# Designed miniproteins, single chains, continued (3): the designs that were tried, part 24

Each design is a single chain, and the fold is of that chain. pLDDT is the mean over its residues in the fold that is shown.

## One batch from the design tools (miniprotein)

Design m8813
Fold by ESMFold2-Fast:
Structure m8813 (fold): chain A 94 residues (1-94)
Amino acid sequence: SNSLLHKSSPELGKKLQEQFPKIAERARAAGVDDDTIEALEKLINSLTTGLQLSRLYHDAMKGTQSSNPAVRVLGREVLRVLNENNVPSSVSGA
C-alpha cells in the first residue's frame, strides 16, 4: 500500500530528475513556456510520496488528452518516463 509507494517514489523521482533535461527540451520544442517547465521541475524535485506520484501520473494522463499540442507532448514525456520505470498499479487509481 502507501509504504510501498513511499519506498519507490524517491527512486522514480530521481529517474524523472535524470530525464528532465530531455523532457524540458522536447517540451520547449513543442512550445511549452519556461514557467510551465520550471513548475514541473519543482514538482518532480519535490516528489517524496506515493500520493504526489499518483497525482503527477493522473495529471500527465490528462495532459495527453489536452487540446493543446504542447501540453500533450509534456504529458506524453512524463508518462514515458513513468511507464519505462513500471509505475505500480496502485498509483493508477487504488
Scores: mean pLDDT 71

Design m8814
Fold by ESMFold2-Fast:
Structure m8814 (fold): chain A 65 residues (1-65)
Amino acid sequence: MEEEIKKLIEELKKDPTNENAWKRLLSLVPRYPVDKEELLKLIDEALKVNPNNIYAKALKRFLSD
């Protein structure tokens, strides 16, 4: 599971528009430890490209609480 999260983060660094990767990451993050600062940077980059990315918005809200 930790390896899957790392792979998803690497995929999103290469393609922040990958909706399926964002959806999968959102399902895993609440249950597993993650680098919060690295994820917030990726989320901000994804939202600059597509402000309507609902999965990235949901992750940002979760991490900001």
Scores: mean pLDDT 78

Design m8815
Fold by ESMFold2-Fast:
Structure m8815 (fold): chain A 57 residues (1-57)
Amino acid sequence: SKVDELLKKINELSLEAERKVREMRAAGKPQAEIDRELGKIMLEMSLLYKEAEEAKK
């Protein structure tokens, strides 16, 4: 279903966020840069979650 596809994308973005944060911390990136990248992924996840909720209607 469309909802299942969107939830899979959200899960993939969550795993990507975890990987990016881990890699950036290991590379000694500033917290502000980590927060900016995480914020971008979280925004995309929020939009997909909203689309999934609308698709249930």
Scores: mean pLDDT 84

Design m8816
Fold by ESMFold2-Fast:
Structure m8816 (fold): chain A 81 residues (1-81)
Amino acid sequence: SVLDQGLRLGSQVAVHARHQGDMDSYRQVVGLTRRLRDAFRNGDRDSAVQSLRDLLTVGRQVGMPQDVLDRLTRVVQQVRD
């Protein structure tokens, strides 16, 4: 599912941030992952799209590989459409 894809990608960003010692980005991603899960539970598409966009922003800031960023971008498009 789109939720499962978003959660897996969020976990990859969180692990990467923690491995680099970037605990601020790690905490942001953990919070965004919870918000994403809550948004899907409540059928809140706008909140889901925003959480995924914020995950993409953090992913870029912590230097995630382009393949991961491209997958996050596709997940955003799938939720928006």
Scores: mean pLDDT 86

Design m8817
Fold by ESMFold2-Fast:
Structure m8817 (fold): chain A 75 residues (1-75)
Amino acid sequence: MTQQAEQQVQQIEQELHEGVPVEDREEGVERALRFAEEARARLQELKPYLSPEMQAQVDERIAQLDEFIAGLRRA
């Protein structure tokens, strides 16, 4: 369980790093918002199954996603 959860977190981080196309501003913002919200929810769901070190990393990522989501909602 823990190992699978850690792999899923790494996959989510990789997807976040690769990002979302922002060429279409309106569609790009909507896609980025949905992607960030889904990633945040999945990280939060996985957090209880992670090591303490990974939980700290995930907490930082969730905080970054919260800022990103708030920024997109203001746009």
Scores: mean pLDDT 73

Design m8818
Fold by ESMFold2-Fast:
Structure m8818 (fold): chain A 65 residues (1-65)
Amino acid sequence: AAAAKRQALIAELEAAARAAQAHLAEVEARVAASPELSSEQIAELIAATLMAATLPKILEMLKAR
């Protein structure tokens, strides 16, 4: 029972990690296309960068169990 639940969680986090990487790439492209950075764009870039960095680490910890 626990194994199936863990496998589902790992699959969800792997999908989230891929989505976070794709979102970071989109935010970076949008920022590069902007002549001026708004505070909202800076906040989005920070959030996207943190998610893209942290989700793979959480996955690695879960897979190590």
Scores: mean pLDDT 80

Design m8819
Fold by ESMFold2-Fast:
Structure m8819 (fold): chain A 68 residues (1-68)
Amino acid sequence: SLEELFKKIIEAIRNKDYGGAFGYIRQLREAGLPDSSIFEISNALHDARETGDVEEAVKKIEEILKKI
């Protein structure tokens, strides 16, 4: 399910496994998520990688999930 993929992305980010998180984002795209949502999730992940603020990225991704 989409919700399960979001959960896996959040777990990957908390573990600083950005490669794994990007892999799950690819699966979200393949599952038919809109490009706008993929873009927002990818940006949150890039921000986490740049700043190290994983909890801020998790909050952002959870907000995106609520809109889907």
Scores: mean pLDDT 82

Design m8820
Fold by ESMFold2-Fast:
Structure m8820 (fold): chain A 71 residues (1-71)
Amino acid sequence: SEKKKKRVQYLENAKLLIEEGDVKLAIDAIKAAREDGLLSKEEADEIIKLLEEGDVEKAIELLEKLIEETK
């Protein structure tokens, strides 16, 4: 599915941005994915909250889980 491919791409990009220290860009990418209907509000809000709280490891774990569940 094209939508599944886009979802994975956005989540993988967000993960890469976090790993490179670009947390603000990662949050922007998650917001864009939510606006495009690729993430639920609950999924987007949870990831953003973890990033805003500085819980980078849990944010990455959640992104990896969502990527695996989508593939």
Scores: mean pLDDT 86

Design m8821
Fold by ESMFold2-Fast:
Structure m8821 (fold): chain A 100 residues (1-100)
Amino acid sequence: SSAQKAMDKLKEKALEDVKTTGDEKIVEKVEKYMTLAQEVVELAESKGDYRKAMKVMVLTVAGFTELRLLIKQKKPKEEILKMIDEFTEAIKEMKKEVDS
């Protein structure tokens, strides 16, 4: 789908950007976050819930945008990891809503 292709490109760009930090833990957590977001978009589309799929995509883009700003501003690793964890939990809650 068009949404799945957009998510694939976003994941590739996100991983490229976070690899510049040289921190394997940041890279691992972002990869898990992006993979979860892709799974929730695909799950929503499989149920015909295109509005939930779009909402997950918008939240994923917003999260990645904030992550990029933290990295560009050279914020502490702990702050970056906390942000990734918070966005990951938000996507997990969205998955529960889609599974309902």
Scores: mean pLDDT 84

Design m8822
Fold by ESMFold2-Fast:
Structure m8822 (fold): chain A 55 residues (1-55)
Amino acid sequence: MTKEEIVERVLKGQYTYDDLLKLEKEDLPDSTLEKLKKESEPNQDLVEILEKLLE
């Protein structure tokens, strides 16, 4: 799965932690990471991962 496909899946709420870990190695825009964090608020583990990506 390409980076673009993973980003699209995340924005649609169809992602896994593995997908996000793959994106952590890529350049992601802050707007995308903020969108992911907001949609992931019920899942604190995922929010923590996204906060590290924004750092």
Scores: mean pLDDT 60

Design m8823
Fold by ESMFold2-Fast:
Structure m8823 (fold): chain A 67 residues (1-67)
Amino acid sequence: MKLEEEMRDGVALVAAATILSVAKRTKKATEEDIERLEKLLEKAVLPETKEIIEEFLEEVKKILEKS
């Protein structure tokens, strides 16, 4: 069934978490980081995955605003 979708969402979550982690550690974010997260959100299939990526996107946007 939707195992491939779950795997894709898993990869998207890891990528999104990595972007967020780097932004938090460096205390800076770029417009490119926002675009990458927006693309990951668009490609995510499961509602739970979309919700998590959306939260990460909000945190990265806050870091960008402070930069």
Scores: mean pLDDT 80

Design m8824
Fold by ESMFold2-Fast:
Structure m8824 (fold): chain A 83 residues (1-83)
Amino acid sequence: DLAAELERVRLVSAGLPLSLANLLETYDPSEEKLQALLEESRARAERLRAEGERLIAEGRLREGELLRAAGEGLLEGVRAIEA
């Protein structure tokens, strides 16, 4: 379900700031935990982009463009946090 996949991307993106806030306020700051969250989000974004490109190649342009855009947005968010 495309809508469910987009919703998952939105929740993951929103979850990153919450996870960082929780880490800083509740737990010891850990670069390992931060790096794990960023790598997981990057991997998810790349999977969404790849799936979107595959759907575009199959002629499912609307669905493919939405997934590709969602993956790109998540990647930009990860890069902004790292930079």
Scores: mean pLDDT 66

Design m8825
Fold by ESMFold2-Fast:
Structure m8825 (fold): chain A 70 residues (1-70)
Amino acid sequence: STESVARGIGYGLRIIGVFVEEAFLNPENTSEEAAKKAIEVGEKLKAETDDPETLEIIDFTIEGIKKAKI
């Protein structure tokens, strides 16, 4: 449980990091493009794990980014 939560938080922070980098440090990207890139990374990370608790945290992060866009 603690391991699954820690891994999920780690993946969530990586997803958020991609969004922040693409949105604020890449002037060619719109916020929509930044969100798309972050979601793509999140979906890739979901494919790397079978742990339901970790997947739940990743999904929560992806949905948060989606809601921030529209």
Scores: mean pLDDT 79

Design m8826
Fold by ESMFold2-Fast:
Structure m8826 (fold): chain A 55 residues (1-55)
Amino acid sequence: LSLADQKSIVAAALANPALLSKLSAAQLAKVLAIATALGNATVVALASAALAATL
C-alpha cells in the first residue's frame, strides 16, 4: 500500500469509528499495524479496543 492509501485508511477510521465494528480480527490487526506505522495513537487505541472485543 502507498503512504497515501495508508493515511486514507487511518482518516476513514477517525471519521467513522463505527465501521471498525464490521471488520474481522484480521482486518482490525491490519488497521492497527498501519496506524502504528503512521504514529496515530487515536486510531491505534480504537483498533486495539475493537480487536480486543473480537477476542
Scores: mean pLDDT 78

Design m8827
Fold by ESMFold2-Fast:
Parts: structure tokens; C-alpha cells; sequence
Structure m8827 (fold): chain A 88 residues (1-88)
């Protein structure tokens, strides 16, 4: 669990750092959605809190417009990441 939470935190940091690279942002969003789903499956309080933090990082990327002028691209990347995670 600790390693999974740590991976989720690092992915969240990378998502915020790579704001100017849409392809990297998309990759990190997909990774975060997958990690959040795995944390939810653990059924632990710590896992659920970490999953909520991961989803919050995704929402902050959208709301804060971390990618200047690319909000629509970020929204599309998130929609695609969530769709792909659901199919797995």
C-alpha cells in the first residue's frame, strides 16, 4: 500500500509539473486514474483518501488552468483517460 500511495503522489506531482506538454499530461492523467482505481480496490481508509487526493489533482489541473490556453485539451485528455480505465 505505501508504495502505491507514493506512486500516486509522484504521478500527481508530475501531472502538475508537465503542464506545457499535453502528451505528458495525458500520460500522467491516465496513470493517476489507474492508480486511483487500484487504491479504491484496496478498501482501506488510507487507500480511499489517497484515491480522493489523486482525483483532486486531476480536478485541480482542469480548474486552475495549469496548461495556459489548453483547458479543452486537458478536458479531452481526462475524458479519454477515464474511458480507458473503465475498459480495463
Amino acid sequence: MEKLIEETEEASKRLLKNKDDIEKTKEEMKRLVRLAAELEKLGTREGLIAAAVAYSALIYALVQGKVDGKREEIVKALEEAMREAEEE
Scores: mean pLDDT 68

Design m8828
Fold by ESMFold2-Fast:
Order: sequence, then C-alpha cells, then structure tokens
Structure m8828 (fold): chain A 58 residues (1-58)
Amino acid sequence: MPAETVEAVAVSRVTGRSVRITFSSTASAEEIRAKLAEAAAQLGVAEEDLELVDIRVL
C-alpha cells in the first residue's frame, strides 16, 4: 500500500523552541516515539515537554 509522508512541528513547552519532524503515515508508534525522542534531544527537553502542532500529510 502507498505510504504517505507526514510532517509535524514539535514545540517545547519549556523553551518555546520548535523542530520539524517527518515520518511515514504507516510508521509504528515506536518509530514515531523515536522521532519525538530525537526532537526532544535536539531541543534539550524531555519528550513529555513536547507538543505536536501543524500536522499535515505531504
């Protein structure tokens, strides 16, 4: 089945900084969580402090 690319913006509740993340629409919850962990590391915050906004399918 064709997979679509999903783009989202992860925003830190602590610093207000954001990073764009991209994943497949067929990605597992574990794969999405791994992307969130990378985003949290880049922003210097915990995963729990991230909010996903501006979710769109490309």
Scores: mean pLDDT 78

Design m8829
Fold by ESMFold2-Fast:
Structure m8829 (fold): chain A 72 residues (1-72)
Amino acid sequence: MMIATVTVPGVKGEEIKKLIEPLLPPGVTARVTGDESVSLVGETDAVMAVVDKIVERLKEKTGKEAKVVSRS
């Protein structure tokens, strides 16, 4: 299992969750964990596969760089 925390400065965690939720595969859950942060929880391979898509989507929709911190 892996936890990946995605942070986008100036974007609310609830908005981050809304933007990424349609991209989540079965078995990966998104939770708002800070004012500008959402954590993804699931199997390592599933989380790793979706993180790149999430970063690209957030940059496309917000114009801001997403930061990702992963824990296995």
Scores: mean pLDDT 81

Design m8830
Fold by ESMFold2-Fast:
Structure m8830 (fold): chain A 79 residues (1-79)
Amino acid sequence: SEAKKIEEIRQELADIFEKDNTPESLKEAENLKAGKPLSPRAKAQIETGLQIRIIGEQIDGDEEGVQETLYELEILKKL
């Protein structure tokens, strides 16, 4: 379900932010775990990373990966 995918992406992003271990990223991780929205800055950074990933997947011919990353980009808009 979409709700389940949103929860999975929130948990994955929270883990990534915790590993980054800056005061800003730790705050984003806490917000994600609490079900709160991402900051505009964090959202823009993640969106940029996903766009770069799509380019890499296209170069590698990973069409399935492209479709999965596009779906993650759509879910990001709801975070």
Scores: mean pLDDT 82

Design m8831
Fold by ESMFold2-Fast:
Structure m8831 (fold): chain A 61 residues (1-61)
Amino acid sequence: MAARQEALARLGAEYSTLTSDAAKGAVLPAFAALADESLSDEEFAAAVERARELIAAAKAA
């Protein structure tokens, strides 16, 4: 769906701003979870929120 594609593109852009391999590695499992096409819209939204939290934490580290 367009909304999922847009959310993934936004998260990918944020992920690409991470400069350290350690920060990228910390966030990578959240992206693996987002690749699960069996997720409902609600589960996908929750996974997107989790990925954003991990990216924010990685940027703060």
Scores: mean pLDDT 75

Design m8832
Fold by ESMFold2-Fast:
Structure m8832 (fold): chain A 60 residues (1-60)
Amino acid sequence: SGAAEGLQFAMDLARESGARAPTEELVARFREYMERELGVTPSDEQARTAVAAAVGMVPV
């Protein structure tokens, strides 16, 4: 599903960046991915929430 693809992308971004909190760059990259690949424009709050959840799911 689009939600699963978005979450996987957010987790990949968090893992590659090593970020432990949602940054403006990660939120922007997530929004661009959702628009480009899934045709969905999430709000800033929706994108930040998704990135925050993904960061919390990536193990240390």
Scores: mean pLDDT 77

Design m8833
Fold by ESMFold2-Fast:
Structure m8833 (fold): chain A 79 residues (1-79)
Amino acid sequence: TLTPDEVMVQEIKKLLQEWQSRSKTLSPEELKRLTERVLEQVEKLVEKYPPQTIEQDIEVGSIESLLRMRLWAAKREAE
């Protein structure tokens, strides 16, 4: 049985998997837009169901950092 915080972590992992899958077929501009949307969805999930353990906080934080890094790179390429 999963708790709401465990479900949140699974949903964030699912969002990352969908981002990775879609990123393979997108233009740089489309990838930037997708990354912004996914990051916004991740932030909303964390706000609604904050991490309850250090392990969850680290995992979610690493995914957010990865997405922010990819967004920063995409913005630089689009300039």
Scores: mean pLDDT 83

Design m8834
Fold by ESMFold2-Fast:
Structure m8834 (fold): chain A 101 residues (1-101)
Amino acid sequence: MTIDQMLAILDELMSDPLAEPFRDDPLPEDKELLSIIKNPISLNKIKEEVKSGKITTIQQLVDRVKQMVEEVLKYWEEGSSMYKAAKKLYDRFLKLVESLS
């Protein structure tokens, strides 16, 4: 998969309203959130990693998005809006990967 295809997947995913909480890193004022999340990851950070050449394969992209989702699932209660949104976003991401692979 090309860098352009990986960027297209991320742009499509970020266009989804469900992606809104995951587009940007936590705000500096979210100090409680930053104290409990060891590796704050956003879709924009992942997109920068693709653009910089840190992510060069689809498997690396999948692993990085999965890591972002797993950090959310670790720190929010099962059944919460954030927990449900993270799982649904990941399912949509995997469909986009499958459609372009």
Scores: mean pLDDT 76

Design m8835
Fold by ESMFold2-Fast:
Structure m8835 (fold): chain A 81 residues (1-81)
Amino acid sequence: SPEEELRRQVAELRAWLRAHLSPAQATIALAGLGEIVASRDPAAREAAREAILSTLPAEHRAEADAMLRRIEALVAEVLAS
C-alpha cells in the first residue's frame, strides 16, 4: 500500500540522515522530514525539502533529493485516498 511504502521510505531516509549528518544536523533534517509527512500543504512540503537539502554536503544532495521527492509523491498519494 502507499502507506506501507511511505513508512518504509521514511525509515530508510531517517537512517540515511543519521548516518551522514551530525546529531544536531540530523535533528533539524528529521524535523523537516516530519513536516513533509504531516503537512497537507504542497508549498510547505517543498520548503521542508529545500531546508533539508541545504543542510547536506553537495555530494549527497542528489541522492537525498530523489528520496525526498519519492516521499512527497507518496504523501500526495496517501492524502488523495
Scores: mean pLDDT 84

Design m8836
Fold by ESMFold2-Fast:
Structure m8836 (fold): chain A 83 residues (1-83)
Amino acid sequence: MEPKPEDYGKRDVISGKPFLPERGQDLITLPSGHVFHAGDLDAYIVATGSTEDPVSGAPIPEEVLEEFSSMKVVEEAVLKVLS
């Protein structure tokens, strides 16, 4: 799901970074309605080994995990070119 307009200006619970409209491509919304930066959520999963929502504890759907993992692969490819 895309973030709602009212989610912009709020802060990520994992990193404390604000949700900005110009960075909407880096944002992911879980079925629980909680919004995260895809990179921060990925780092949380790697660090904890958990595939559960950090706020609700509900399982993150595999479709969502696959989507943000694909975004991370694209980000890594871009960073490799820019670095």
Scores: mean pLDDT 64

Design m8837
Fold by ESMFold2-Fast:
Structure m8837 (fold): chain A 86 residues (1-86)
Amino acid sequence: EKEEKLKYNTALGALLGRALAPRVDEVLADPRLVALMQRADEALEAGDAEAAEKAILELLERAVELGLLSEEEAERIRKEAEELAK
C-alpha cells in the first residue's frame, strides 16, 4: 500500500500544481501555501507518504479557502488522483 499511496500523492500534487499554475503569483503570495508546498515536496522526496498526503490535502483545502480553486475543482482533482493511483 505504500507504493499506491505514493502514486496517489504524486498524482494529487501534479494535478493540484497544474490547476494552480495559472494562479501561481497568488499561490506564492500566501505564506501558508508556500509552507505547505515545501512540506509536501520534502515529504515526497523522503518517501513519507502519510506526511505528503496530509500536506497536499491541507494545500488543496487552503487553495479552496482562498478562492484559487472551487470546491468542484478540488473534488475533481482528488478523484482524478485516485484513478491515476490505481
Scores: mean pLDDT 80

Design m8838
Fold by ESMFold2-Fast:
Structure m8838 (fold): chain A 80 residues (1-80)
Amino acid sequence: MPPDQEEIDEALLRMELSVIKLISLEKFEAYVSSLSDDEVKRLAEYLERVLERAKQNPDLASDDDLKKIQEYLEIAKKKL
């Protein structure tokens, strides 16, 4: 309900989703394999927050976007 907060949140989520669309699952898996466990943990925490925001903004995130974030999160958590 607060003014301007939706526009700021939308801009941030749009940027996050556009970055996710640029990264294939193969590239993401290779990237995760190159990271330390501490880096993977931070990445998993970030992806969990993006997933929550995407679920709260269905007009910005498609079901395909949600599924892709979930697959990324699963890959990251599996390494831990």
Scores: mean pLDDT 78

Design m8839
Fold by ESMFold2-Fast:
Structure m8839 (fold): chain A 67 residues (1-67)
Amino acid sequence: DPSLVQKVLDESAKLEAKGKALIDKPKTVDLSAAEKAKLVAEGQALIQQSKTLPAQVSAQAEALGSA
């Protein structure tokens, strides 16, 4: 379903954008080292999650479509 694939790509893009914003936030606000590290770690986790979703959907479709 092309609409389902597009929804997964949209969700992935949103997660990547959110993760990038969290990584950039410590550059514009005065935070403790611990708070900066927490934001960067959360941002990196969201970026990794954004890459995992399309890869899983693609792999599953290929496995089911291949004879």
Scores: mean pLDDT 74

Design m8840
Fold by ESMFold2-Fast:
Structure m8840 (fold): chain A 85 residues (1-85)
Amino acid sequence: SSSLERAQELLGEALRLLSLYRHKIPSDVLHQIQQHLRQALIALEDGDLDSAREHLRQVRDLLNSSDNPVAQKIGDIVDEAIRAL
């Protein structure tokens, strides 16, 4: 669907920015973000939108808890992906 395609596009952008700016995020927090993103992508492939939204909320909250404005901007993109689902 167009909503799922938009969510996947936004998550691709979030993954690109996480890769580009990984040095701005503490390694333990980055590991947790990557774990939840992996689970969200698996859930989306399985059509489990509730599980996908829950894992994406964890990613958003971890990014938004950062004092780093780049991490917060990535969190905003993840929040937009949640709203597209």
Scores: mean pLDDT 86

Design m8841
Fold by ESMFold2-Fast:
Structure m8841 (fold): chain A 86 residues (1-86)
Amino acid sequence: SSEKEIIDQALREIEELLEKAGVPQPKIIHFLINVRVLLEAYKKGEATEEQVLEYVRTHGRDLGLSEEVIKEIEKIVRETMKKLEE
């Protein structure tokens, strides 16, 4: 898959989790835009894995997500970063 297809799939999965958690649409859009930028930066070598995961943890808590949902998003992001290295 292309970089775009890999990232788009990850963002769709994260969007579904945020919608199920009752996050308002403007906050979902903002979170997904920033995750996209970080995953693209990771692929270019401009961001580390830890920087991407720290964003998810910090801003996931700010959105009021449970630790269980934050861990599920982290799993999606980690698997996505592995695919981007292929």
Scores: mean pLDDT 90

Design m8842
Fold by ESMFold2-Fast:
Structure m8842 (fold): chain A 68 residues (1-68)
Amino acid sequence: MIKEVNEFILKTLKELENASRETILRTTGLALRLIGAVLTAEIEGKEEEAKKEIEEVKKELEKLVEEH
């Protein structure tokens, strides 16, 4: 899970390399939410809750890419 999330974040950031500063900051916030979800799964064992949060963050990242 952690490796896949990190790879997804890095790929998304690279795809937004030419994005505005504001978009980069918003993407960073979403990345922090993904890290929080991973910690929820790994530390608290709430994998289903973490999976839902990860899916929601992915949708928000897709919207950001579509807007920019």
Scores: mean pLDDT 71

Design m8843
Fold by ESMFold2-Fast:
Structure m8843 (fold): chain A 63 residues (1-63)
Amino acid sequence: MSDEELIEQIEREILRIITSSPDQQEGLRKAIAYIDEKLADESLSEKVKEVLRRAKENLERLL
């Protein structure tokens, strides 16, 4: 899987987590936890990790 394909898959999963939650704040917390799990994966490229760190920062600002 390419970095672009992996980022797209992760972004779709983040959106699914947020939209499947009836409570926006709960959805945001779950999405942040998902990103943290992905960031713990040392096999991810720095490009993917930078995208995930920015996504996490954006979601944390909405809490």
Scores: mean pLDDT 81

Design m8844
Fold by ESMFold2-Fast:
Structure m8844 (fold): chain A 59 residues (1-59)
Amino acid sequence: GRAERRAEREAALAAGLSEEVEEVTREIAEKLREIGDRLDAAIAAGLDREGIREALGGK
């Protein structure tokens, strides 16, 4: 009925908005994953806590 159609339109608008939020969230997640990979590489290289901090914070 009309109530069902209104709910469908509201869901479609929410889906459109969530699509934009998903894109921004994906970009943030990609950057966080890259930082994690760099941290894992530094640990695998046998760096201590101070060396890891330098590797992530330095060029």
Scores: mean pLDDT 70

Design m8845
Fold by ESMFold2-Fast:
Structure m8845 (fold): chain A 70 residues (1-70)
Amino acid sequence: SIEEKIKELEKQLEEERRVLEAVRAELAEARADPSTSPLEIARLEAALAVIEAGIKFLEELIEKLKKQAE
């Protein structure tokens, strides 16, 4: 059902938000370490952007499905 799909997506969104917090922490530590390469920082920034885009997509999809369930 559409309600089950919404629950699955909400669970995935919660998991992605935890990953986002972890990557933000890792990026902050990498930036604080002068031995971290610019390439490593760039890779973490790219990973962060992908996760943020995925979260936004999930939020928009959940909202759309909730409107369809009405």
Scores: mean pLDDT 87

Design m8846
Fold by ESMFold2-Fast:
Order: C-alpha cells, then sequence, then structure tokens
Structure m8846 (fold): chain A 63 residues (1-63)
C-alpha cells in the first residue's frame, strides 16, 4: 500500500502516540518516499524500539 504523507502522518500518530509532531512528520515523509534507509536512520535517532522500527519498515515497504 502506498501512503501519501498525510495518510502516513495519521497512521503514525495513531499507532505511535508517543512520537512528537516533528518526529511524525519526518517518519511520514520517509514512509511516503518508501525510503527504508531513512526510516532506519530516523528510528535510530529517535531511539524507537525494535517493534516500532519493524512497523515503520513494513509501512515503507507498502506491506
Amino acid sequence: MVYSQEQAELELATRLPDLNKEQVKALSEAVEAQNEDAVQELSRQFQLNADDQALLLRLAKGE
């Protein structure tokens, strides 16, 4: 499934409520671009747990 940035922001805010607005925006842009490398780097910078990283990678892959 390909997410628009707006759809990705909504999904991330719903599934990862502990993220702040700037983190949601950065991750939603990476997910919309289907950029797995950016998702991994941002997840590392934001210190996300392994389950949250796996969820974001699945969204970036369109799974």
Scores: mean pLDDT 76

Design m8847
Fold by ESMFold2-Fast:
Structure m8847 (fold): chain A 78 residues (1-78)
Amino acid sequence: SAEEALRVAREALELVNADPSVSVSLKVAMGLYVAALETEIKLGRPDEARGILLAMAEVARELGYTELAERLEEAARA
C-alpha cells in the first residue's frame, strides 16, 4: 500500500542518515527519492512511485541493508 511504501522509504532515509559510513551524496539521493515518492503518490502515479521504490531498494542493497531492500521491493509490487 502507499502508506506502507512511504513508511519503509522514510525508515530507509533514517537509517542512511544515521550511518556515518554513508556518503553525503548518497544521503542526499535517498532524501530526494523520498520526496519524489511522496509527490508521485499524491499525484496518483503508481508506475513512477514503483520505479522510485526499486531505485531505493538498489541503494539499500549496495549498503548491505538486505532486509530493508526486500521490504522496499515488496512495497513496489503492491
Scores: mean pLDDT 85

Design m8848
Fold by ESMFold2-Fast:
Structure m8848 (fold): chain A 85 residues (1-85)
Amino acid sequence: MKKVLVIAESEEVLPLAEELAEVLNSIPGVEAEVRVGKLSEFIAELPEYDEWLVVHPDGTVSGVVLGKTFFNVPYKEALEELKSL
């Protein structure tokens, strides 16, 4: 089972992170957890996860998950790519 950390860098983008985690949790063998805070706060915790995504305050997504690489991509684009898996 792959453990994915989905980080919402602000409370305003938490609903976006939760929707990404719902899509990830719908994929067999994937377990996604949502946390609120700056990416730097989780650096020591990252080795406990197989993969991670960050939702930035501007609504863009960065990270690597299930062979997909995101770098400041719009949330809707990242969500559609994950739904295609």
Scores: mean pLDDT 83

Design m8849
Fold by ESMFold2-Fast:
Structure m8849 (fold): chain A 84 residues (1-84)
Amino acid sequence: MEEEEKKKKIDKIGEIAKEAMRKLYDGASEKDVIEEVKKKLEEIGATEEEIKELVKALRDAFLAFSSPDQTGDKAKKLYEKIIK
C-alpha cells in the first residue's frame, strides 16, 4: 500500500468516526450508527479485525464524552498503529 493511499484511508477513517460521533450526540441509535460505520469501513477495505478495534474505540470515545473532532483524531492514530 502506497504512502499516499495510506494517508487517504486514514483520513477517511477519521471522517467516518467524526460523523458517527455527531450522529450519536444527535440521538441516533448506537446499533444503527455502528452498523453504518462497519459498512463504510468495509467499503474502504478495512479488515474484520481493524473494524472491531475501530468500533471499540468509537464506543469508548462516546462513553468518555469525546467530541467528534477528538474521536476522529483518535481513530486516525489507532488505525496508523494497527497498520504498522
Scores: mean pLDDT 81

Design m8850
Fold by ESMFold2-Fast:
Structure m8850 (fold): chain A 63 residues (1-63)
Amino acid sequence: GPPPAPAPAPRVASDEEIAEFLAWARRTGASADELRAMADDLRADGNDRGADQLYALADEKER
């Protein structure tokens, strides 16, 4: 049979989780600095798409 499953890998945020987070951030008025820090964390976790979305939102807040 197949070998036992490896230990669970770190979970990256889904598109749905990112969409909910972006809606929350827009609603609560999270700062550009907070969004950038969260984007850095997402990139470190390998979620480049989520990171790019948060960087874009942070840039909009800096305008």
Scores: mean pLDDT 70

